# Designed miniproteins, single chains, continued (5), part 18

Each design is a single chain, and the fold is of that chain. pLDDT is the mean over its residues in the fold that is shown.

## One batch from the design tools (miniprotein)

Design m16634
Fold by ESMFold2-Fast:
Structure m16634 (fold): chain A 63 residues (1-63)
Amino acid sequence: SMADLLAQMEELERQGVRAVIARDGVAAAEALRKMAEIYRQMGRDDLADRLLAEAERLLAEYG
């Protein structure tokens, strides 16, 4: 359901924030990729594409 997708998004946002605080760019990129999948399921391809671009940037910097 949409409520389940929003709950998953909120948990991924918390995981992403923790990764940024820990300076774990790989974990932050993983959280962004999972959030992008949820945005695609919600029909927000624009947001999904932007999050994937940011994830790729983090992986290039930290991978």
Scores: mean pLDDT 83

Design m16635
Fold by ESMFold2-Fast:
Structure m16635 (fold): chain A 80 residues (1-80)
Amino acid sequence: SEMEKLEELLKKIEEEVRELEEKLLEALKAGDKKEAMRQVIEIEALASLARMLSVLYPELEPFADKLEERALRARELVEK
């Protein structure tokens, strides 16, 4: 069903954000702020995609809110 495909997409977005957050932390440990910022930009892009999906599917608003919070925290980590 279309809902099952949407749930699979959301799971893939969540998994990708988690991997990007791990790469962000490794870049910060290495002192590579340019690489860390690259990871932040990718997390922000996925949060924007989730927000766009929530306009079409309002039930996804909590998912979009959560990803936007994660994107904000990722940016704050690099701007330390």
Scores: mean pLDDT 87

Design m16636
Fold by ESMFold2-Fast:
Formats: C-alpha cells, structure tokens, sequence
Structure m16636 (fold): chain A 93 residues (1-93)
C-alpha cells in the first residue's frame, strides 16, 4: 500500500495520524477512527488512510511495550493470584 502513495500523501497521512494520537492517546480505537475521518475529509486515498491508521497502531504498540517493560515480577504474580481467587469464588458461588 505504501508504494502506491505519493510523498505528499504519506506526509499528510503522518500529520493526521499524529494529530489523532495527540487527541486520543489513551484510546487506540478513537485515534484510528479520528485519523481515518480526517483523512477522508482531506481527500486522502483509502491506502493513505490505512497508512495513517497503521501509524496510530505503531504508536499504541510502542506505549504497550514501554508499560510491559515497567511491570515487575511481583506485580505480575499479584495479578495471577487475583485471577485464581476470582475463579475459586465463581466456582463456589
């Protein structure tokens, strides 16, 4: 898809993706929807709108990776224990 886009379309899609991510940094779905909506309003091709959505997804994945790297083994174990206790309560209720 990228190879079909002009440099101007790539730059416009990138700008719109960054704006959408800045408005919706905690919601990848809202950021994607906003980027695609703005792309359509700007007259971008479907391929350029998809490229903008891909940029938003990449930003989200980078944020997830940073957060995952910050989780301690202690926090991971606490989550596992809570899930196990929830299953026991559901079985006995």
Amino acid sequence: PVEELSPEELEKARELAEEAWEEHPESVHEAIEEAMRRGKEAGLSPAAMQYAADIVVDRYLEKLKENLDKLSEEQKKAIEELLEKRKELDENS
Scores: mean pLDDT 71

Design m16637
Fold by ESMFold2-Fast:
Structure m16637 (fold): chain A 59 residues (1-59)
Amino acid sequence: SSSRSEELLRQSGRLYEESRRLREEGRKALAEGDTVKARELFEQSDRLLEEGDRLSAES
């Protein structure tokens, strides 16, 4: 239904925004020399991107 497609796209958009935020935080952590924190943030960002792609494909 239209409502379901809209909800999936809305959820996908939120995941993409969160993924981008985590990537920005990861780059800052890397610039500060915190490689462990940077790795964790990049891994979280990648997982959110994958979930966002999945929801977008279902819409």
Scores: mean pLDDT 86

Design m16638
Fold by ESMFold2-Fast:
Structure m16638 (fold): chain A 65 residues (1-65)
Amino acid sequence: RAELVEEAVTLARIARLMEEGKTLREIAKALGVSQSTVSQLRNRYGVKTADELREKALELAEQAQ
């Protein structure tokens, strides 16, 4: 369940940065991870937009209850 919380937080941060118009490179830099890590997380959940990513982050946070 802690893993779901960590993943939800990461997805929410990615969504926030995408809404700010940050590039994949800038998002990875801000999170201290590689660009491939950001891409893998997005691909894992099949999300392409900041809105979809935020919705997925909320879903994971609810599952972590």
Scores: mean pLDDT 74

Design m16639
Fold by ESMFold2-Fast:
Structure m16639 (fold): chain A 67 residues (1-67)
Amino acid sequence: SAEEYTELGKEYLAQGKYGLAAAYALKALSIDPNHLEAMELLAEAYEKQGKLEEAKGIREKIEEMKK
C-alpha cells in the first residue's frame, strides 16, 4: 500500500539512504498520487540530496493540497 511504501521510505531516510527514501516515496505516490505523507517524504529526501528545485516542486504541490 501507499502507507507501507511510505513507512519503508521513512526508515531509509532515517538511515541516511536518501535515494532509497525518494524511490519508496515515488512508489507510494504511484499508488496514491495525493498521499500527503509520501509527498512530504519525497520533498525531505530531495532536500537531503541537495535537489532543491525538485524539492520545491513537491512542496508547491503539498501547499495546493493543504489550502
Scores: mean pLDDT 86

Design m16640
Fold by ESMFold2-Fast:
Structure m16640 (fold): chain A 78 residues (1-78)
Amino acid sequence: DKALEKLLELYEKVKDTEIPDSVLNSPAVQQVKKELETNGKPSESTLATIVSLLEKDINNPYALAMAKVIVEHLESLK
């Protein structure tokens, strides 16, 4: 929950940033998608990794794409 709260806080700052389809279709982002499809939620380690990447560089397109995939998945579940 704490890692997810931090992810949502960081994502709010950059959510309007355009992400190229090539980044959204990258292996790293697709792996996060697969985890969500398999387990219904991201693991704590996945959340911590994305938070760490965004804290180092808030404009990291791969970290932003991973966060977007997670947020959109959670919103689809309500």
Scores: mean pLDDT 80

Design m16641
Fold by ESMFold2-Fast:
Structure m16641 (fold): chain A 66 residues (1-66)
Amino acid sequence: SNEYRVKLAEGLVKENPNFPATWTALGRALFEAGEYEKAIEYVEKALELDPNYQPAKKLLEEIKAK
């Protein structure tokens, strides 16, 4: 379920808060759950950690295209 994916991704962020990949995974899970504003917020956190992190940049473009 989307709720389970969000919970799993939140756990990844708690374990590894300094990695852009974990914040991007949380953003993806929220996007798939229809939580667009929260998804953007956490993708932006990934880009704060690494402005050149392509998975986060691509995800942000996907969310904005909705």
Scores: mean pLDDT 88

Design m16642
Fold by ESMFold2-Fast:
Structure m16642 (fold): chain A 88 residues (1-88)
Amino acid sequence: SREDLLRAIGLILRAIGLKLDIELLLKNNPSISEEVRKKVEELIKEAEEKIKKALEALKKGDYEKAIEYAEEAVKLLEEAKKLAEEAA
């Protein structure tokens, strides 16, 4: 449906925005330990794979699957942001 298409796009854009916020947070806070950086970078990498899958599903017209992958990416990035913010 058109609503599912818009929802998928919105979630993908949210995930991209969260990733950019986290990358900026890591760059601006050199006090964040290497251990925390590694954990955050791992979550970002997993989220990037989910974003890629969401975009592939979107291109195929599988909006339900695109939403699912995009929601997974957002959850991973919200976890990464919490870790980075708590360590900053």
Scores: mean pLDDT 89

Design m16643
Fold by ESMFold2-Fast:
Structure m16643 (fold): chain A 60 residues (1-60)
Amino acid sequence: SKKDFVKKVARAVAKDEGLDLSDEEIEKMVEEALKKSNGDVNEACEIVCEEIGKLAEKKK
């Protein structure tokens, strides 16, 4: 499904950034990204990457 694909991307990006995000945090982030993108998977992936990047910046 679209949601499963975006979740896979979110998990991969979180690992690349060294973030330990729970399944619940990833689920919530993906659902919000899909709402903001009006169901566009590519845009949702970009939103997720940006949000994870912001979280990684705060950790540094």
Scores: mean pLDDT 80

Design m16644
Fold by ESMFold2-Fast:
Structure m16644 (fold): chain A 147 residues (1-147)
Amino acid sequence: MEHFEKGLEYLKQGKYEEAIEHFKKALEEDPSNLDAQKYLLLANSLLEGGEAVDFLIGVLEAGIAATPDALDAYLLGLLYEHQGKLLKAAAAYHLALKLDPSFEEARKNYERIYSKLTPEQRAQLAELEAIEDLDAYIAAFLGLKEP
């Protein structure tokens, strides 16, 4: 529906209040739209900032450890990027792509963030990306330290 896509467009522009209104309208049209529910939670956390962002990061990190999901990894990337944690953001976007290689928005964000990484951060990311086993990748990702 038009409202979900508009919500994503406003979210990308940092217009969180407008994003929230469109995600709410998307849910009025389809209450079972789990993606719209997740993006609404993200937009509310970004609008509030501070502890709300930290709380949602903790929830998504625990969720990924239990049941990996490409969208959850992508949302975690957006939250880390909001905090300026570029290495963790790049790693989260790469995890989203590892779970769903067709996730175009995760690819675009990965490429954009990768261009901002230091050579040392890129080396750390390369060590993580060399892990082919998903469970081992997730364990290494969650243990990743922002330098």
Scores: mean pLDDT 88

Design m16645
Fold by ESMFold2-Fast:
Structure m16645 (fold): chain A 88 residues (1-88)
Amino acid sequence: MSFEELIDRIRDLIMNNPNMSEEEKKEVTALLEETLEKYKKGELTPDDASDTAARILTLVGPKLSAAEAAELAALLNAAVREITKEYK
């Protein structure tokens, strides 16, 4: 799965979460868009990706079921691995 496809799946999970407000969804999707813009510019480092993934888990994790939180964590870990693989 491409980095862009992983970001799209993370966005879908966030946007379809009924336990998040529209303001919370807007904040997290803004982080995803900023990260995607850095990726398109070739400026996204593995450390940037890891820091952003931790931020998203902190903001979204408490609003998810255990199964959804596990899916989010898996998608975020896959996204960080794609950046690490490309950087190395």
Scores: mean pLDDT 82

Design m16646
Fold by ESMFold2-Fast:
Structure m16646 (fold): chain A 55 residues (1-55)
Amino acid sequence: MLTPRETKVYDLYVAGKSNREIAEELGISESTVSELIRRAEEKFKKLLQEGIDKV
């Protein structure tokens, strides 16, 4: 399950914002942005492996 923070960072990333822009918008470091994106992607990979990829 994604945390609200991971979801916010990932939404901005998918919208085409750079790690720097996301960091500035949320008031966090670029390193934190990279960590949150990585965690979100790992959780999505687990869901895809366990689910039927219906939607």
Scores: mean pLDDT 75

Design m16647
Fold by ESMFold2-Fast:
Structure m16647 (fold): chain A 85 residues (1-85)
Amino acid sequence: SLLEEIQKKIDQINKEYKEALERVEKFRQEMNELIDKYIEALKKRGMPDEEIEKLREQMNKFIENVYKLRLEKIEKDYAKKLKEL
């Protein structure tokens, strides 16, 4: 039936949306782990705590900006696919 075909399309769109959200969360997690590893290396090399804190803040802002842009794209793609049904 037409309703069953529409439901299958909605289910596929929802699956793709969920998978895209999982990928962006994984990106955020992996980037945070890389920052922690990088900061640990800088501490071992004797970088001052004040400089480390500034660098961490800059790196965190960059990652949050990338994360936000990726989320906005995912939300727009999801809304577009639903509208095209």
Scores: mean pLDDT 89

Design m16648
Fold by ESMFold2-Fast:
Structure m16648 (fold): chain A 59 residues (1-59)
Amino acid sequence: LSVDEVTAAMRADLAARGVAEMTAEDAERYAQEALGLTPEQARAVAERLVAEGLAVPDP
């Protein structure tokens, strides 16, 4: 699985659910718990979502 594929799946799921806002930590937790991703994949996805403006970075 590429980071791009995982990020695309995450974006599609969030759009379908109508999630208004999420933090990087929330994205990592969701990716691991709902999508079954490894911690490394979840972190990469969270970083990508923050870079695209779809998630807010945690301080």
Scores: mean pLDDT 71

Design m16649
Fold by ESMFold2-Fast:
Structure m16649 (fold): chain A 56 residues (1-56)
Amino acid sequence: EEEVFIKAIEETKPPKDVFVDALAEKYGISKEEVREILEKNNGDLVKAAKEIFKKS
């Protein structure tokens, strides 16, 4: 579920490349789109993840 994924991101704070790869694979979106969302949110992994969940 999205909440569990957000909690994991907050606790582990993964490298940005790992975050991009994981979300692109899990939600079937392009790595470029994940990267754009991340940049739009100033590198905030939690905010980027929430925006991706809303689009999925």
Scores: mean pLDDT 75

Design m16650
Fold by ESMFold2-Fast:
Structure m16650 (fold): chain A 76 residues (1-76)
Amino acid sequence: SEVKKGDILIIDKGSPDVKSGDKVLSNGQEIGQVSSVSDNTSKVIVTVDSEIKIGDELKIVKKDGSEVPAKVIKIE
């Protein structure tokens, strides 16, 4: 199913690996940003309509350019 701009994804990575404002890529395309971070999960706000499903692997790009893989565990 297609997620729309403004939808929220829950990913399986949290603090300290992920920070609010980190970029989120799907297949090399920026689809959103990390909006809030918990101990083991984070919320991503979708900024571009995208084909995303639960179980998909995303790349979190940190301020220093390092990448962290994360999986979508929920769509709100």
Scores: mean pLDDT 86

Design m16651
Fold by ESMFold2-Fast:
Structure m16651 (fold): chain A 115 residues (1-115)
Amino acid sequence: SAEAAVRERYDTLIANTDNPLLREILKKAREGDERARELLAALGTILAYRQAEIANVATPEDRAERERALALLNAVLPGEQTEELLAHLDALPDDMQALLVGLGALERERLEAAR
């Protein structure tokens, strides 16, 4: 099922991260926590922007979305934890980064559809 495929992606990413805050966000988002899903969508947006900037394809709209995502993280998480979390995302293997971007995009789409 589609739900089983999404759960498998969450479980794979949880198994491949040792950052305790990221693990908690992923576990809560997997179980349907709306705030955790918003945080995961924000993390995915920030990581996707970094990839677009490296590829020299980032748009002004992409930058504006990244700034909104970063503002949400800074409002909810202490600055030290946000900096450590973002550094951890940069250190993830490419396949795990792709999973996080994909899950973040999925949760962002779900949040937009619920409005």
Scores: mean pLDDT 85

Design m16652
Fold by ESMFold2-Fast:
Structure m16652 (fold): chain A 105 residues (1-105)
Amino acid sequence: SEKEKKAKEYSKKGLEYLKEKKYEEALEYFKKAIELDPNNVAGIIGAALAYKKLGKEEITIELLKNIKENLKDEEHKEYIERAIELLEKEDEEGLLKLLEELLEK
């Protein structure tokens, strides 16, 4: 849909800001993506990484686990699970690669 396309554009901008270490600006774009498309997995994962970098890791892992339980799409659940594992391992490079993978689809 048009909303899904626009949400993807916002998530791409969020990823650009994450790579520049502009975490507050990245978070704003990921929030816009989620507001437009609540099932935007790239926006959800990107927001979680941005919150972690801003010192709110404990809340973000709990929130991701809750979101995973409420998603219907099994591929989306798998991406959230991969993101949780990467966040718990503090693998920022792995998270950025996961976001790139999601945004190439």
Scores: mean pLDDT 83

Design m16653
Fold by ESMFold2-Fast:
Structure m16653 (fold): chain A 63 residues (1-63)
Amino acid sequence: LVGALMRALVDIPKSGPDDLAVRKGDIVEVLEVVDEHNVLARLLSTGEVGLVPKSYLERIGER
């Protein structure tokens, strides 16, 4: 998963200080697998970094 490009399947609001806010269709790069359910990702359009649930992401490629 590290280095994977993933697309957000739904809008995800920022609920905590470490969370990444994303919109449906946004592309993120996986930087780290934090646990079974969450990744640390970078939003490609803004460069913002934060936690995203893996279940809301679809793999589309690699970097």
Scores: mean pLDDT 79

Design m16654
Fold by ESMFold2-Fast:
Structure m16654 (fold): chain A 57 residues (1-57)
Amino acid sequence: SDMELAKRLLENAKKAFKEGNYELAITNAEEAIELAPKGSKLYEEAKKLLEEAKKKK
């Protein structure tokens, strides 16, 4: 399902962020935002990670 894929993408984005790969973190977080239901906790977590990753670049 799109929600399961969005969750996996967010997990991959978090891992990339921890590893200092901010470009990969941004890409995966953007994809997670696109697939996550608007207003869900998953959507908000993905948006927060995207903003944090953008600040590092």
Scores: mean pLDDT 86

Design m16655
Fold by ESMFold2-Fast:
Structure m16655 (fold): chain A 73 residues (1-73)
Amino acid sequence: SEEIEKEIDLTFDILRAAVAAMEGNVEEVLKIIDEVREKYGEESAKLVAETAIDWARKYGHEEVAKKLEEYLK
């Protein structure tokens, strides 16, 4: 199913962004957000960015979280 494939692919991108955010890798997070925007659109890109912001903060990467917040505006 197209819907199931889209959900699986988006889930992989969310996990990739979360891991990059946990590692403090803002460059990789921004790259993944751009890929998600191209594949799924702005709303999905925003959800990935918001998830990455949360994980960055949980792992002590406040500067990364701030940069991602700026990117969403």
Scores: mean pLDDT 83

Design m16656
Fold by ESMFold2-Fast:
Structure m16656 (fold): chain A 64 residues (1-64)
Amino acid sequence: MKEKADELLKKGDEAFKAGNYTEAIKYYSEAVEYYIESGDLDGAREAGKKLVEAMNKLIEAKKA
């Protein structure tokens, strides 16, 4: 489970870097779920922070 969460986190980072914030939100959200299921609270918190950042970027993009 942790390896799947780490893979999803990386895919989210790639989407975020490409400016695809909707895709990044999807991957980060899935990563949080897998980290929680595996009991990795630190991983879940990291993925959660990135999820919030991606959401903020999407909101900012809609304002522009």
Scores: mean pLDDT 82

Design m16657
Fold by ESMFold2-Fast:
Structure m16657 (fold): chain A 84 residues (1-84)
Amino acid sequence: GEIEKLQEEIKKLKKEIEELKKKIKELEEELKKLMEELKTSKDPLKVIGEILRIIGEIEDLRLEIKKKEKEIEELKKKIEELKK
């Protein structure tokens, strides 16, 4: 049925969001380590460059999550339209 297909697509998107959240968590832990390294670094500009790269990656992943969350809401609305 159509509802079952939409439910499976929602499940797939939720799984993708959880994977993205896990990646953000890993990047946040890497960011913490780099902030500690910055305090003792012989090349602070290189460490700052890496910090900025990771911040950019986290922001991109958060934007991807927002897009997927919006798609889930659109799919939920379609399911409600099909509930008769």
Scores: mean pLDDT 87

Design m16658
Fold by ESMFold2-Fast:
Structure m16658 (fold): chain A 90 residues (1-90)
Amino acid sequence: SEEELLEEARELLEEAREEEDARRLIELAERALELAEEARRRGASREVIRELAEIALEIARRALELAETLEEILRAIGLMLRAIGLLLDL
């Protein structure tokens, strides 16, 4: 359900706000992006897809800020671009 997707994404965001490990933040952002992509596939409302994609983008941005390796930087940027792509398609 849309409510379950939003609840999971909001929990990921709360965890991300307290997280300082870039690798873990990348995992959280990947999961949030998966939720946004699943919501879009299931025909969820534009408002739900927007919130999910915005959460994924916020977590990925935080991952980029804390990234220490080129791999972490590139993964975070990739996730941000995918989230932005979802937002632009709304």
Scores: mean pLDDT 91

Design m16659
Fold by ESMFold2-Fast:
Structure m16659 (fold): chain A 80 residues (1-80)
Amino acid sequence: SKRLEELKKRLEEYEKRGDLLGVADSYYEIGKIYEEQKDYEKAADYYERAAKYYGSVGSGGVASKSPVLLEKAKELRKKA
């Protein structure tokens, strides 16, 4: 949980700065930790949040992460 706490603190700092890409990356990293812990419901929730923010950035390769993460979240919910 120490690693998770550090990521949540980093997320809060990016939110305060309005750094949408930093917010998206932080949600993605939190999702990966929950997936490693086999908490597939939380992993899916965080991947969906990451996808929303990646899509909101609207730039080329970053925006393309959104549909990939939404599909991954859908597959993880089937395991939950």
Scores: mean pLDDT 83

Design m16660
Fold by ESMFold2-Fast:
Structure m16660 (fold): chain A 65 residues (1-65)
Amino acid sequence: SVEEKIIAEGEELEPTLSEEEIKEIEEEARRAVEEAGIPEEERERVVKAAKAAMIGNRVKQREAE
């Protein structure tokens, strides 16, 4: 699925970011998911996908210059 692919890409790229950046992204993803009104049962999965997507996007943005 697209979600699994995003998570896999994010996990591959996660080691290229600092621990501080990863924490910021995780908090940002969690806040966005909570504000979107995602049901609590789905939140962990959606937060994981959002975090991975944000990590991937940030790395690609740096590569693009």
Scores: mean pLDDT 74

Design m16661
Fold by ESMFold2-Fast:
Structure m16661 (fold): chain A 95 residues (1-95)
Amino acid sequence: LKEKADEYIKKGNEYKKQADSLRAQAEADPARAHELYVQAYKFYFEASSYYTKAAVYYNKLGDKEKAQEYNKLSIDYTKKAVEFRERAAAARAAA
C-alpha cells in the first residue's frame, strides 16, 4: 500500500504547485482574478483530497506519524481552497 500513498502524495504536490502558480497569476492580474482564483481553489481542493487519501493509506500501514502529517496537510489545503473560493467571489463582485 506504500506505492499508493506515494502516488497520492505526488498527485497532491502537483495540484498544490499548479494552484500556487494560478494564485500568483490572479494576484498579478485583477482583470482575470476571478477565473484564476476559481481554478486555484479547485486545485487546492484536489491537493487536499489526495493528501486525505495518502493519510488513509498510511493509517492502514500503521504509520501513524505520516498519517497525521498528511491529515494536517489535507486540512490546511481544504482551508486554502475555501479561502480562494471566497477570493474568487470577491473578485467577481469587484468586476
Scores: mean pLDDT 85

Design m16662
Fold by ESMFold2-Fast:
Structure m16662 (fold): chain A 71 residues (1-71)
Amino acid sequence: SHHHMVVRKSLENALKSLEEGDVAAALSGLDEALKYATGEVRELLEKARESLRAGDVEGAIELVREALKLV
């Protein structure tokens, strides 16, 4: 579906941004995915956003990777 493709692409872009140290771009990608994400994927992405607010980039990377397994 369009929503599934948007979530997956946004999370792939967010993960790449996190690995490159671009937290602002990663947050933008998470926010785009959150427009369409539901259930466990949404919960993981909300936790990833909170990890980034706390400065835990590695924790956010692991949460985004877990969400990508479910998308």
Scores: mean pLDDT 87

Design m16663
Fold by ESMFold2-Fast:
Structure m16663 (fold): chain A 72 residues (1-72)
Amino acid sequence: SAKEQAKEVLRAALEALEQGNVPAAMKGLEELIKHYGEEVPEITKLAEEALRALREGRVEEAKRLLREALEL
């Protein structure tokens, strides 16, 4: 499903953040929002908030938001 595919992108973004690869995580979240925004708006809303947090250097907040999205 679109939801399961979006969650795989979220898991990859979280893994990238755990490895300190913020650019890879941001790219993954931008692609998730672009491709799944209409199909899973609840997940993409949290992904947009996480992307905003990453742009502001708030990595731990972004991780928290992505973990929250994975529970949807």
Scores: mean pLDDT 87

Design m16664
Fold by ESMFold2-Fast:
Structure m16664 (fold): chain A 113 residues (1-113)
Amino acid sequence: MGEEALKKAEEALRKARELAENARSDRDLGQALVYAGSAMVYAAEAYKNGDEEIQKKAREIMEEAARLAAEIAARAGLDEEAEAVRKYALSDPYRAAGAAGDAAQRLFEREAE
């Protein structure tokens, strides 16, 4: 269970990075935020259910995913959501992921004409 969640966290973080690096629109940034939030959730599940080695790797992924999500939100001018991600990243990663999701929703709404 913890190892499977860790693998899902790694894949979500990789996808978030690819989407952020190649982003050309607010929609692309929103998709990157969704994957970064998923990486934080899967990393939190891996931490909760894993051994010491899995917990160490999960914490590293949580920190990296939260950093990426905060950077994306800040780039989009969503400073409140970026700050919430930074504030809650390690203390409440589900809340940090929720803030990343809120930022993604804001970006998807900006793409609606």
Scores: mean pLDDT 86

Design m16665
Fold by ESMFold2-Fast:
Formats: structure tokens, sequence, C-alpha cells
Structure m16665 (fold): chain A 83 residues (1-83)
């Protein structure tokens, strides 16, 4: 149950990250920030569940998605300030 839920949350985090990157490329910085924040939240939830079940591979993948989403959010905020 927990492992299945972790996989579902990680997949949702990946989809949110795809939306964040697409919005960033389109110059929709508010949408990019919002989608990146959703990806961060979902990836953190997935990481916690992977840690609880001892799935090291899933845990690292979730942390990777979180890290990339944090970078996307930071870039979107920076570009929003410049127009």
Amino acid sequence: EKLKKAKELLEKAREALKKAVAALKAGDYDKAIEAAEEAIKLAREAAKLYEEVGDKEGFLEALEVEGIAEIVKAVAKLLKEKG
C-alpha cells in the first residue's frame, strides 16, 4: 500500500514538474512557480513514504524531482523580476 502510494505521488510530482518546465519555457512565471511548488510538495510526500518502506532508489528519485523543482521555482522567480 505505502509503496504503491509513494509511486503514485512520485508520478504526480513528475507531471507537476513537466508543467512547471513548460510554463517556464512559455514565460508564464506565476504558473511555473505554482506547478514547481506542487511538484516539491508531492516529491516530499513520496520521499517520506519511500523512506518508511526502505526503498532507497525511490527515495533518491523523489529527492531528485524535489531538487529540480526547487531550481525551476528559483529561475521562474528570477525571470519574473526581469519581465
Scores: mean pLDDT 88

Design m16666
Fold by ESMFold2-Fast:
Structure m16666 (fold): chain A 92 residues (1-92)
Amino acid sequence: SESAEKAVQKAADAVQQRGGKATGTVEGNKVTITAQGATVETQAGMLAGAVAAELLGAKAEVQVKGDTTTVTLEGESEEVAAKGAEAVAGGV
């Protein structure tokens, strides 16, 4: 949905403003945000955002490999996934 894509882009932009490279994808009620070249502070922010997303009803999975962090959010709806992505953006 447009709301989920906009939320994902907001999260990617937040990472890029902190010097990392980020991309995001939306697949129905599933959102994936990947940050590359991210600082420890940015990675910690993404983890905090993932926790907040779970409190909002999304299921969050986080993978950290070196300076690359991938957050996958799955909501019961596209709206829940979008709110989760906004939480990740706010955490960064």
Scores: mean pLDDT 84

Design m16667
Fold by ESMFold2-Fast:
Formats: C-alpha cells, sequence, structure tokens
Structure m16667 (fold): chain A 55 residues (1-55)
C-alpha cells in the first residue's frame, strides 16, 4: 500500500528535476509518465556514478 507515498515522492523528485511544483507535475503528466521519468533519471545518475568510480 506504499504506492501513493512512492508516487508523491516521485512527483516531488520530478518537480525538482524540471524546476516545477509537484502540483504542476500532477497536472501535466500521468502517474505512469512520472514514474518512468524518475526511474530513467535514477538510471542515468547511477550509470554516471559507476563510471566515476571505475575511473
Amino acid sequence: SGWEESLENAREMLGKILGVSPEEIAKTYTDEEILALVLEHIGREGRAAARALAA
């Protein structure tokens, strides 16, 4: 039952990434789009960190 909390956190994270309020994110994107965009961002950050550690 933690999916609503995860979605709220995802809205806040995407809002910070795009420089927009979580409320505006909720108006602009679907829940599925928000989750997909946040996961893609985390993946890019993780790959960058892994490359830095390997250097």
Scores: mean pLDDT 77

Design m16668
Fold by ESMFold2-Fast:
Structure m16668 (fold): chain A 73 residues (1-73)
Amino acid sequence: EEREKDRKAAIYLVAGRLLDVAAQIAPEEERIPTLEDAIGAYEKAIDYATSPELRAEAQKALEEVRKRLEELR
């Protein structure tokens, strides 16, 4: 069960990373919604992570994306 949760967390972390990259190359009108999707993915990664290291990585990524989103608003 815990292995499956960490696997899901890793998948969401990767999804968040991909959405973050997509936001950087997205048209301006899509940039904020895409970053919001990345935030959602990182939040799911944190929720599923049972590994402290994986959770910390997801939390750091979430903080970075939130800071970038705040600068765009």
Scores: mean pLDDT 82

